# Designed miniproteins, single chains, continued (3): the designs that were tried, part 101

Each design is a single chain, and the fold is of that chain. pLDDT is the mean over its residues in the fold that is shown.

## One batch from the design tools (miniprotein)

Design m11736
Fold by ESMFold2-Fast:
Structure m11736 (fold): chain A 64 residues (1-64)
Amino acid sequence: SMEEIIESAVKMFEELIRTEKLSREQALELAEALVRYFREKEGWSEEEVERLRKALEETIERIT
């Protein structure tokens, strides 16, 4: 489901930030690249992309 894909993406994103020690700026850049990928390559709707964006931004606020 869309929820499961977002949850998996968030877990991978959080792990990458921690292992690579990404700054807030680098994490935001990566989040934007991931959002762009799902919009352009996976054909996600703007509503679905906005849900992903919010989840990624909330993760950044929590761990950076």
Scores: mean pLDDT 84

Design m11737
Fold by ESMFold2-Fast:
Structure m11737 (fold): chain A 57 residues (1-57)
Amino acid sequence: KSLKEKILELIAEILRLIGDIIELERSGDPNKEEEIEKLEKEIEKLLEEIKELEKEL
């Protein structure tokens, strides 16, 4: 896979996770706070991966 392709895949994953956070916030689920925190950490990790890949471009 190309670096550009990998970056686009990571961006797509981040967008999916943001969608999941929005749905959790709307849901009224009693566990949503912990789940949102986990998703936010996952997004942070993906953003770090994108930064590293951009250095290789």
Scores: mean pLDDT 81

Design m11738
Fold by ESMFold2-Fast:
Structure m11738 (fold): chain A 71 residues (1-71)
Amino acid sequence: RERVQLAATAVANALMRHVSGETASRAAAIVGRRLLAGESLEDAVRRAGEEVGLSPEVTEEALRAGREALE
């Protein structure tokens, strides 16, 4: 689904400014998988941030990027 790809790409791009490409890719993959499973963008990004160990500030920035990509 194109919206899932846009959100995951936006999250990865935002995260690559703060974390390694491996961590950003892992977080984006988790977001994409959770969105495909029917979770909200907010829940998907928060859970991905918890799983890969992102700070709350970086997680919020990634969520904003994902929301902007979907609007």
Scores: mean pLDDT 82

Design m11739
Fold by ESMFold2-Fast:
Structure m11739 (fold): chain A 77 residues (1-77)
Amino acid sequence: DAVEYALKAAEYIGKGEPEKAVEYAKKALEIDPNNTEARGIIALALKEASEEVRKKVLELLKKELPKDVFDALKSLL
């Protein structure tokens, strides 16, 4: 379930665990890269995260996600 993985990613971002957040975010987007709910939840989580956590997560996502998926995610921030 892509939505469940996206929600889990948001939870880990809030906990200051960007590595786990990236893992779950990737799983959600692997299942459905065009899932609006999954992308929206991840974008919202990044927007509400601390600057430190946000920077770490964005760096990891940029490295590990396809460019088109990452660019779409950034457009929601």
Scores: mean pLDDT 71

Design m11740
Fold by ESMFold2-Fast:
Structure m11740 (fold): chain A 69 residues (1-69)
Amino acid sequence: EREERARAAGEAARLIVQTVGKSPEDAEKAGRDVEEAMLRDDREKAIETVRKYGGETAAKAFERWLERQ
């Protein structure tokens, strides 16, 4: 389901952003913004959001996660 996929993507983004050393608050914001982008089926914006909050390494990790889904 779209909502389940979006929530999973948001949780993945939150964990990835936190793993690269950002605050839990920034990770939570990244997760919410990614979930919203995925609910709109906007994969490019979701990846851009992870890059904005977590940097290029986080964005690449998130893109790899999306490819596995």
Scores: mean pLDDT 83

Design m11741
Fold by ESMFold2-Fast:
Structure m11741 (fold): chain A 116 residues (1-116)
Amino acid sequence: MIVVTESGGGTVPEGGSVTLSGKIEGDFSEVGVVSWLMERPGEPPRGVASISRSGKTSVAEEYKGRATISVDFAKKTAYLNMSDLTKEDTAVYYTMAYSEKDNSLAFGEGTLVTVV
């Protein structure tokens, strides 16, 4: 069973930067893709960025040039760095780990970013 725990959220000034961490515990060898999602109040969750086990990255259009995703495989931790934050980036951010073994998704409880 995969367990995800996010951290790094908090109150950030407009135009500022934040680094979020998603720790992935369990059989990391089964994880094929790690993604960061965001959820604003009253809206469906949206993708921010993804990274495959091969290191291929994808960043959603609205985050291009201001968000980067990386994974430290030894630490089993995914990172999302975001810069040039706007009030529209105020959201709960989730790490999602995709298991290739059972074709399932694992999510954490999320970390709140508030842009002021």
Scores: mean pLDDT 84

Design m11742
Fold by ESMFold2-Fast:
Structure m11742 (fold): chain A 68 residues (1-68)
Amino acid sequence: SMEELFEEIVERMKEVIRKALDEGLSLTEAVVRAVNEVEKWLDEQGIDVPLEVLSLAARRALEEVRAE
């Protein structure tokens, strides 16, 4: 479902953001890396997702990581 795909995108972005922050990257750099890596993964799966949806997922992922 689209809801399951969105949650998977968010979880993958959270993993990338956590790793980037652990490496000492800024919040902005971490989010940019997460969007780029997840977009590449989606392209490899043949899944087309609008940038607006990726942006929403990145905001949600960042909020959840910051709440940890």
Scores: mean pLDDT 87

Design m11743
Fold by ESMFold2-Fast:
Parts: C-alpha cells; sequence; structure tokens
Structure m11743 (fold): chain A 65 residues (1-65)
C-alpha cells in the first residue's frame, strides 16, 4: 500500500506538531529532526508550500528560545 497524499499530509501535520512542541521545550535536535521529516512528507504529498511553512514555524520557535 503506497501512502496517499492525504495520508502523507496527515502524518506530516502530526510530525510538525511534535517539532513545535520540542522547539518550545528547547530540544533543538528533536525539533529539527521532526521538522525535516514533516517537510519531506509534505513535499512527497505535492504540498511544497506547507513544507516551507512547517520549516518556518519551527525555525521561528527555535529562534525564540
Amino acid sequence: HMASPEELEKLADELTEKAIKYAKEGKINQAVSYATAASILYAMAGNVEKALEAIKKVDEEIKKS
């Protein structure tokens, strides 16, 4: 079973939420890892705009720490 674009975006959304949580906790390595994984999944789903948005949101949270 090849994951559908919708399934990939849903998983990427969950990983983005975890990345933001880790960024707020100051866990930079975990935040970057989850953000990178989410970005790849969004890009694979064909949603490059959402991939860039996820990276930006996590980067902004990290820079606030």
Scores: mean pLDDT 84

Design m11744
Fold by ESMFold2-Fast:
Structure m11744 (fold): chain A 106 residues (1-106)
Amino acid sequence: MTQEEIDKLFDEAFSKALRLLDHAARVAPPELRPEIQALRDKFVEVKEKYYRGEISKEQAAKELREILDELRALVDKAGVTPEQRAAIDAEYAELEKLIDELLKAS
């Protein structure tokens, strides 16, 4: 895979991750929003480090996956409706596929 193709996949993954974080923040109860905001801040830091060339694609993908795993744990505690959870799980699954493609890229 070319660097341009890798950067395009990261752009898509970062855009989807930001939308998922914003979606989770909207549906979460007020007491969990600070923890979700902290994950959003970690996400922005990972994105900026990657674009500055400070971390590898493998490291960026790994850190993004860790942020998403933490987000999923917070959503589990949030007591969201089954419909809200299904929407978040669908967005999460799409993002996991993109991260898997990034990690498998040669």
Scores: mean pLDDT 81

Design m11745
Fold by ESMFold2-Fast:
Structure m11745 (fold): chain A 64 residues (1-64)
Amino acid sequence: SEAKKQEHQEILKLIGEILRKIGEIEDIELQLKKEKDEKKKEELEKKLEELKKELEKLMEKLKE
């Protein structure tokens, strides 16, 4: 049915957003491992926390 196709499209979009967010988190974690400057580490750690919170919200939407 049309309604089920729309639900599948929304789920696929949400999965795509989750995967992209996971990739962003991995990129920041890799940058953090290579970073030697303490101020830049703090900035990366803050960004990592924000991205993890965003991922948690997206994962919660997927459970609904």
Scores: mean pLDDT 83

Design m11746
Fold by ESMFold2-Fast:
Structure m11746 (fold): chain A 63 residues (1-63)
Amino acid sequence: SMAKKEKEWKELYERILELLKKRDPSNPEVNEELAEALMKHWKEKGVDIETLKKGLDDEEAEL
């Protein structure tokens, strides 16, 4: 469903934003812009949500 996909993308956005904040908390506005740009790029490329979740899990484990 469209609503379920919207929720999953919102959850991914929040995870990306948290990772960016952990790497560089000095510019929250820049982190938000980067997170939005990444989300737009992945949506346009049709990247699978499960693949993105795995990538974020790997990044979180290293931080």
Scores: mean pLDDT 76

Design m11747
Fold by ESMFold2-Fast:
Structure m11747 (fold): chain A 64 residues (1-64)
Amino acid sequence: MKETLEEAYELARRAAILMSSDDPEKQEEGRRLFEEAEKLAEPLGSVGASAVTGGALEGIAETL
């Protein structure tokens, strides 16, 4: 469970960074990674959702 949360967080972080790119191909890759992060986190309920949200926010912060 803990490793799954770390993975979902990291996938969401990378997805956010890629989606902030000016490259359409990277944006598409980012969307795919974000969907995978959400699918990975879904069985973990609210804790999984928090990991995905936290990862995405960190990724966005890195691009600012």
Scores: mean pLDDT 81

Design m11748
Fold by ESMFold2-Fast:
Structure m11748 (fold): chain A 95 residues (1-95)
Amino acid sequence: DPSQRQRQLENLDKVIEQLREAIERNLSPEALERALRLVEEAKRLVEQGAAPVDVVRLLLEALRATVSDVSPEEQKKFDEEAEEFLKKLEELEQK
């Protein structure tokens, strides 16, 4: 469904923006560089026709590595939000 694919790409853009904002607030310069590389890789995958869920999964794995720079409480909160995002995308992909 083209409209669902368009929504998934819009959701991906929102996730990328949220990732960038979180990175700029909380990360060391080293972690920021790693996260930016993964964002660029994710954009390439989408352009090559990768499923949005696979792209978001990679972005979330990148975020976990960067979130290790924050408290365990913040990391747990991030993991819970990440699981929700993946679940919503899987529902869209199953159509």
Scores: mean pLDDT 65

Design m11749
Fold by ESMFold2-Fast:
Structure m11749 (fold): chain A 59 residues (1-59)
Amino acid sequence: GPATERAARRAEAGARAAEALGDAVGYKQHKEWAERARNAKTKEEAEKALREAGDAIGG
């Protein structure tokens, strides 16, 4: 849904920023969150991906 798409886009933006800085660990983490958000099979998985993406940007 729109919330999971938004979470995926935020995570993807973080991955691009990490890639530009040469941060391989950050790139992998953000890519994993984006994939989880896009491939969420349950509402719970989607909500978890959204929280993880938000926490990564806020931390």
Scores: mean pLDDT 71

Design m11750
Fold by ESMFold2-Fast:
Structure m11750 (fold): chain A 60 residues (1-60)
Amino acid sequence: SPSEAAAREVAIMLLGVALLVEGKTPEEIRKFLDEAAEASGDPRAREVAERYFEKIESLL
């Protein structure tokens, strides 16, 4: 089975995509991704959220 870290990375990615599709602003997307990363309890989740926000920002 995939690692818990990999599952959290996918969850953060899907959250970012959902917020983008809903028409949220870059500032709102970043805030929600940061909050989700903090809530995960994984110290690497914020790093994942930042990388994914940069990817999403390139599309905005």
Scores: mean pLDDT 74

Design m11751
Fold by ESMFold2-Fast:
Structure m11751 (fold): chain A 66 residues (1-66)
Amino acid sequence: SMAEIERLEKEIEELEEEIERLREELERLRREGGDPEKILELEIEIGVLELRLGVLKLVLKKLKEK
């Protein structure tokens, strides 16, 4: 349904904004010589969210093909 597509697009947008925020924090920590463990934790968190984003984009593509 269109309502399902709209909800999914909003979830994708919110997730992309969250990933961007975390990437900005990661770049800051790298520039400042931050804790390597903290950097690794943030890289893992970003990776997990990017996988979720990929899945949501695939679902959206399939919904738009019907």
Scores: mean pLDDT 86

Design m11752
Fold by ESMFold2-Fast:
Structure m11752 (fold): chain A 74 residues (1-74)
Amino acid sequence: MVTEEDIKEEEEKIKKLKEEIEKLKKELEKLKADPSTPEEEIKKKEFELEEKEGLLGIYEGLLKILKEKLEKTH
């Protein structure tokens, strides 16, 4: 049976990942604003951002499933 603790744990993972994504977005914005930044550095950060956004989608999907399972027990 899915517990509220399982949901809380998944929400914590999502929160941490969202914080990392926000940090990467801010770093990427600063890199793009600096005309001396090599294109390779920008692409590397964009790739890191895409990977983390992909993981966020997976975790949010899992959270939805966990919430649906908890609802079905009520």
Scores: mean pLDDT 80

Design m11753
Fold by ESMFold2-Fast:
Structure m11753 (fold): chain A 90 residues (1-90)
Amino acid sequence: STEELLEKFEEKLKELEELIKKIEELIKKGKGEEAKEKLEELSKKLVELAPLVRELAEKDPAGFPEVLERLNELLKRAQEVAKLLLEKIP
């Protein structure tokens, strides 16, 4: 169902937001190598969202703009944490 797909999307977004927070904490602690490993995990998890996003677009085109907005906000935060890590590596 569309509701079940949305719940899965929300759970995946929460997982990714928690991972971004962990990366930020590792950067603050000067653990750049561990932060890099978590960033690689984040990148892999973001790719794994693609099939779910496509299914939501197909099954609920009317609700998809809101899904896309939330995904874009997550991607923006992921880009910001990646930039922060790169700026801290000499």
Scores: mean pLDDT 83

Design m11754
Fold by ESMFold2-Fast:
Structure m11754 (fold): chain A 92 residues (1-92)
Amino acid sequence: KAKLRREAAVLYTAGGILVAAATLEEGNRKAELYKEAGELFERAAELYEEAGDLEAAEEARKKAIEAYEKAIEAAEDEEFKKELEERKKELE
């Protein structure tokens, strides 16, 4: 299961890079980058959980929730904001 942990770590790192990139943008573009970061953290959490690394999975899930929260704050489109809110709620 070392491969799953390695893949999860790469996705987690990529999510962090997108969070940093989002701080340079505004509006829907910022929201899109935070959404992509959230999706990467969510995928990392799934892989960590499958690998049996429950602590890393929980940390990645928290990062996904935080990214979606920031995406919701930045989103200017009501439909997009609603989608982000539902996705965040599913992780809670």
Scores: mean pLDDT 86

Design m11755
Fold by ESMFold2-Fast:
Structure m11755 (fold): chain A 67 residues (1-67)
Amino acid sequence: LSSLEVRILEALAARPRTAAELAEAFGVSRATVSRHLRRLEARGLVERLPDGSYRLTPAGRATLAAL
């Protein structure tokens, strides 16, 4: 995991967040955050909700705890 991906997982551990919220919080572009979210989703660590926000999966939480 990249440093930004670890920070995304930590932020999502508290509550679901949109790519826009994460981009603002981390001072990066929405495109950058969306690319990392897609990678994390492909790995099963986050999932996209119907409202467009992302949440941490059980696998994502276990990965974060193991870091």
Scores: mean pLDDT 86

Design m11756
Fold by ESMFold2-Fast:
Structure m11756 (fold): chain A 68 residues (1-68)
Amino acid sequence: GPMAEARYRAILEAVRRVGRQFGISEETAERIAELIYAGRLEEARELLLRAGLSPAVADAVVHDLSKI
């Protein structure tokens, strides 16, 4: 519904902002946003690590964005 769509969009925008700082492609950012939205936080973390983020930064991103 509209509230779920708003939440997904907010997560996607936040992932895109992080992605611009770390050179993450839009395709990868969309997949990370989908995983966070679905509560698949470990898989989202793995994609952030593969994109070159440090474990500490990946953990912070997943935890902060999971609260949206």
Scores: mean pLDDT 86

Design m11757
Fold by ESMFold2-Fast:
Structure m11757 (fold): chain A 118 residues (1-118)
Amino acid sequence: MVKLEESGGGTFKEGSSVTLTSKLSGFDFSEALISWWRQAPGELMELVASISADGKKTWYAPEVEGRVSISVDYEKKTATLDMRDLKVEDTALYYTVAFNGKENILAFGEGVQVTVVA
């Protein structure tokens, strides 16, 4: 069974940084697209960043580009989202989505709350 287990959330001060980690289990990393999504209170879900399992292809949403980096640790089987210069507008539930089109696997994490205070 595929599982995505996010950690690293909490309450953070504006201008600080956070590292969110997703532990990936139950599937082949080498063929999965991993993406980080967020949903702010009362807002639509938005794609923040994506990475191929080999770490070679990344995409970032324009509104966070330059403040966010996505990476994969193959030994630990973890996907990481590093966010710098946090803004109050970064307050959201953050979760990972794993997609492997060859195996028809689409899995969602339960998410981790990030709250940014002034």
Scores: mean pLDDT 83

Design m11758
Fold by ESMFold2-Fast:
Structure m11758 (fold): chain A 55 residues (1-55)
Amino acid sequence: MVEELVEKAKKAREEGDLRKAAEYLNRAARIARERGDEETAERLLEELRRLQAEL
């Protein structure tokens, strides 16, 4: 699930849909946190933060 959302975010970013990419990253981070994977959640939130700076 999380990895599928990350791949969707990557594809959305490649297609220039930065808002959709941010949405997928946010959902992936939330799921990672819910499963107790804080390291993955922090990494995804960092990627989201960088993407938001380019929005």
Scores: mean pLDDT 80

Design m11759
Fold by ESMFold2-Fast:
Parts: sequence; structure tokens; C-alpha cells
Structure m11759 (fold): chain A 68 residues (1-68)
Amino acid sequence: SLPSDEEIEAQAHLIAAAVYDVLAEKSENPEELYRKAIEHYRRAVELDPDNQAAREFLEEAEKKLKEL
């Protein structure tokens, strides 16, 4: 079975979010990078709401931003 176009787009957003999340962990100024990660995670969840891992990554990124 092939993934849908929406699932492919969701995966692209997850990759972008993961890159920003990793950069934020290594950054002296992580706030903007976490915000960018959150935007991409939100888009991934909207495009593929059945992806539980994407929702968990979103919640963790939002928590990290709140705790800055």
C-alpha cells in the first residue's frame, strides 16, 4: 500500500519539525526554533491525525517552549 499525498506532506513536516527540535536543543536561543518545530508538528498532526508519534512530539515541543 502507498501513503496518501497528505501522509507524504505530513512526513515532510515531521522531518522539518525534528530538525528544528534538534537545533533548539543545541541553541543558546531556542525559543524561535521550538516555535518553528511546533508549527511543523501541528501541520503534520492536521494532515495525519492518526499519527500518535506526531501528537506526542508536538506535546513535548510545546512543553519545552513553556519551560523556557
Scores: mean pLDDT 86

Design m11760
Fold by ESMFold2-Fast:
Structure m11760 (fold): chain A 78 residues (1-78)
Amino acid sequence: KEELRELAAQHAAQGEELYKQGNYEAAGDHFRQAGEHALQAGDRGMAAQSYRKAAEAYEKAGNYEKAEELRRKAEEVE
């Protein structure tokens, strides 16, 4: 329903705020959730963008395994 797009936007906003605070692991988690909700809403472009941001955040957190996983997810939904 329309709520999925709103949830995706809310998670993306939370991710951006956490990223600014240097909380990169939590930022990645929120960007990943934004991508998942965007994909469920049928917004593949937003999903790909959110997964890429999650990958970047996880990489900055030193979580290279999750970063690689999210980069692959972004490629798959693009």
Scores: mean pLDDT 87

Design m11761
Fold by ESMFold2-Fast:
Structure m11761 (fold): chain A 55 residues (1-55)
Amino acid sequence: SMEELRAKAEEMAEAILESMRIMAKDIWSEEELEKWEKERRPELVEMFLARLLAG
């Protein structure tokens, strides 16, 4: 279902965000990281959703 695919896309997006937090923690400030996550999370979700739908 679309709901299951969106949930999977959100899970995949969060995995990327978590990886970026770990790698960037010593380079980016908390504010810079929060801003990036806020802007990139919806883009990552839609990107992964599109890929899953194209499958």
Scores: mean pLDDT 82

Design m11762
Fold by ESMFold2-Fast:
Structure m11762 (fold): chain A 92 residues (1-92)
Amino acid sequence: MKEKKKKAMEAAKIVSDTVKEKSSTDKDDVNQTIREALESFGKEMSQELKDKYEKMAEALLYMRKVAKEEVEKINEEARNALVEAMEAWMRK
């Protein structure tokens, strides 16, 4: 159990680091990397540990999706404000 737990923690760190480094636009690459990391340790892990890591990966992907949606909304509002400001400046 101790050796499997250590490998599982290493896999979790790789997954977490990869999610942080990948852009929110590269969701398919992030999903693939998480899946590969879990698969590499899955056969040596207990089913309980595997289930916990799958839930963690889902939570990380969900958080990235929410962050991307919020950023896109802010960017749209910022673009509209800039266009309005430029139009006001051009009218003077």
Scores: mean pLDDT 57

Design m11763
Fold by ESMFold2-Fast:
Structure m11763 (fold): chain A 80 residues (1-80)
Amino acid sequence: MAELRARLRALQEAAAPAAEAAEAAGDEEALLRLAIELGEGQIAAVEEALARTTDPAERAELQALLAGLREQLAEARELL
C-alpha cells in the first residue's frame, strides 16, 4: 500500500501544474482531459498493485479504490 500511495501522489503532483494552468485559463475541457489522463494512470497503478497483492484486507481496499476511480473516470468522459 505505501508504494501505491506514493505512486498515486506522484501522479497527482505531476498533473498539478497543467491543471493549475487550465484552471487559470478557464479551460474546462482541458481540465476534464487532464482528469481523464490522471484517472487512467491511477487505475493502471491500482490494477497492477491488485494483481500483485495476496493480503485479503489490502485487496479489498484496492478493489474499493479501483471501483471509485472507474466511476470518476466514467463521469469525466461523459462531461466531455
Scores: mean pLDDT 82

Design m11764
Fold by ESMFold2-Fast:
Structure m11764 (fold): chain A 107 residues (1-107)
Amino acid sequence: MESEEEKIKKLEEEIKKNPKDAKAWLNLGNAYFSLEEYDKAIEYYEKAIELSEGKLKAEALTNLGLAYFYKEEYEKAIKAFEEALKLDPNNELAKELLKAAKEKLKE
């Protein structure tokens, strides 16, 4: 029985020891996303993006876009998914999410 709060504390301790660990920032963003704290998730995903390249950056960008989508900030979601697809063009999830976000802005 591990709470999201315990998981967050462990990740925060990891980040204090290694503040350049992009994966730890991504995991912290994911934990806050699971709590529906989308603003905090966005802050931590942006940090993961800053500290990463390639596939990890594409994953963080996809998760950033999804957090914006849930906040109904569809223009920001679209931009994040498009940037993710530039790094990982065959990501079917990012393609599907991009289409969904565009449909929200266009009838």
Scores: mean pLDDT 88

Design m11765
Fold by ESMFold2-Fast:
Structure m11765 (fold): chain A 86 residues (1-86)
Amino acid sequence: MEAEIKKLEELSKSPDPKVAAEAYNNLGQLLFKQGKYEEAKEYYQRAAELGHIDAYRNLGVVLAKLGKYEEAEEYFQKYIELQRKA
């Protein structure tokens, strides 16, 4: 896990925003699996800011795990809208 996190942290520094976005989303997924929901949320937010559509769905899931149900619903709605436009 630590070695995988370090590799993804290097990829998150990529000058290619698509590569960086995917790396942030994958970092969020690893932290989510560890139960580190606040840290996972931060990485999913960075991925979403860089245009990673799936990160919006992952933000909804992690916010629901944190008990932030209203915010979770907002991100699920954004995911549906973005997926329909893509």
Scores: mean pLDDT 83

Design m11766
Fold by ESMFold2-Fast:
Structure m11766 (fold): chain A 90 residues (1-90)
Amino acid sequence: MEIEERIEELLRRAEEAIKEGKLEEALRLLDEALELLDQIEDPEKVKEYAERILRLAMELLKKSEDKDIILRAIGLALRAIGAIIDAELA
């Protein structure tokens, strides 16, 4: 599915951006990936992608010393946790 291919690309690029220290780019890519989860009907796939977003948000948080980046990474992690819970209950 085109949406899943886009999410996979965004997650791959976000992981690379985190490794390269491009934390703002990584945040933007993860935000976009999380928004695309709303278009996935399969709860198991939503949970899998949300868990991957959560892991990347936690890696980003470990590398960040910027308050705004830290707050956005925390927000992403919380939103990803919410998506995991919603998918588990579906």
Scores: mean pLDDT 85

Design m11767
Fold by ESMFold2-Fast:
Structure m11767 (fold): chain A 66 residues (1-66)
Amino acid sequence: MAAELRARAEELLEEAERYEALAKEYFEKAETLEGKEKREAILRGIAYLLRAIGLRFEADLLLKKA
């Protein structure tokens, strides 16, 4: 049971890392952009970052149960 919860938490953390990488990529793109395109890149980055935070929170809950 504990091992299964930890394995699931690892999967969620891997997914969170992917979304964090996407967020970073969009924030880096935003630095080279202006106006509407810059705002869109920032908003996409924020959306991916929030998704990553949610996944990390879920992983933490699973690890606390393990």
Scores: mean pLDDT 84

Design m11768
Fold by ESMFold2-Fast:
Structure m11768 (fold): chain A 55 residues (1-55)
Amino acid sequence: KKELLERMKEVLEKNIAEYEALADQAKKAGLDHTAALLQKMIDDYRAQLERLKRL
């Protein structure tokens, strides 16, 4: 159980970091709509990570 939860946290943290980098690049490129979409995905992953931390 704990082993699986730690792996799930690692995957979510990796995804958050990757999408944060993409969102930053999109903003710098003036792709505001793409940046907003990526931010929504980041917010969802962060919410999932917070739920896992409560287990």
Scores: mean pLDDT 81

Design m11769
Fold by ESMFold2-Fast:
Structure m11769 (fold): chain A 71 residues (1-71)
Amino acid sequence: MLEKIKELLEEIAELNEKAENPTEEDLKRYEELNKELEELLKTHELSEEEQKELEEHAEKLLKESKEKIEK
């Protein structure tokens, strides 16, 4: 399950990189990914270690996306 959540975060981060000029398809995909992520987080309780790992992974992806946008 953790790997699936990480994959969703990676796809969301990739779409965020395009946020400056998103297409309607990009916006729809972003909504779909966020909905799937929310559903997984609601149905699966994460340990403190798993939550920390996901938070660190999300922060890394966000930083990488921000750096690409600011180039």
Scores: mean pLDDT 73

Design m11770
Fold by ESMFold2-Fast:
Structure m11770 (fold): chain A 60 residues (1-60)
Amino acid sequence: MTIEEAARKVVSAPYEKQLEVLKELGIKPTKELLDAIEKYRRGEITPDELAVAVIKEFKK
């Protein structure tokens, strides 16, 4: 699975399952990533912006 595929899996998941998907992918939810998920839930950022936040965390 590529980093981009992993990010898309998170973005396509329902809000309630996004944290579970992150855990399945071995990605630790940081404050920055949790803030991005919350902004996405509120419609403040695009799916692509959320995907970028996930990719940045995965590359750390």
Scores: mean pLDDT 76

Design m11771
Fold by ESMFold2-Fast:
Structure m11771 (fold): chain A 58 residues (1-58)
Amino acid sequence: ADEEKALEILHDALAQSRTYEEVRKLVEERAKKAGLSPEAIQAVLDRLDAREAWRDAL
């Protein structure tokens, strides 16, 4: 449940932001505002970092 909400926050942030720093900031702010667990926040940040590594490689 929390992980699903965290992924939706990540997808929305990716759609609204142009830079990695903006996406990360929005994810952290919105996930905290939504009351997600620290584990769910960390999981979505790990997914963001993996996605940015793929984007930087391409």
Scores: mean pLDDT 71

Design m11772
Fold by ESMFold2-Fast:
Structure m11772 (fold): chain A 58 residues (1-58)
Amino acid sequence: MKVRVVEDYEGKTEEELTLKKGEIVEILEVVDEHYVLVKSLTTGKEGLVPKSVLEEAE
């Protein structure tokens, strides 16, 4: 499922991705209530981001 980043996010740990507002990411796994594992379509990198910075795009 492809979703848009609605807010800039800087990864706080090695497991987290840094994302820029307006980027499109693929959701790979919903890890918990707050975090999802995504793949950046811009960089091809995978990592955790907060659900709050994502909007459904497709």
Scores: mean pLDDT 78

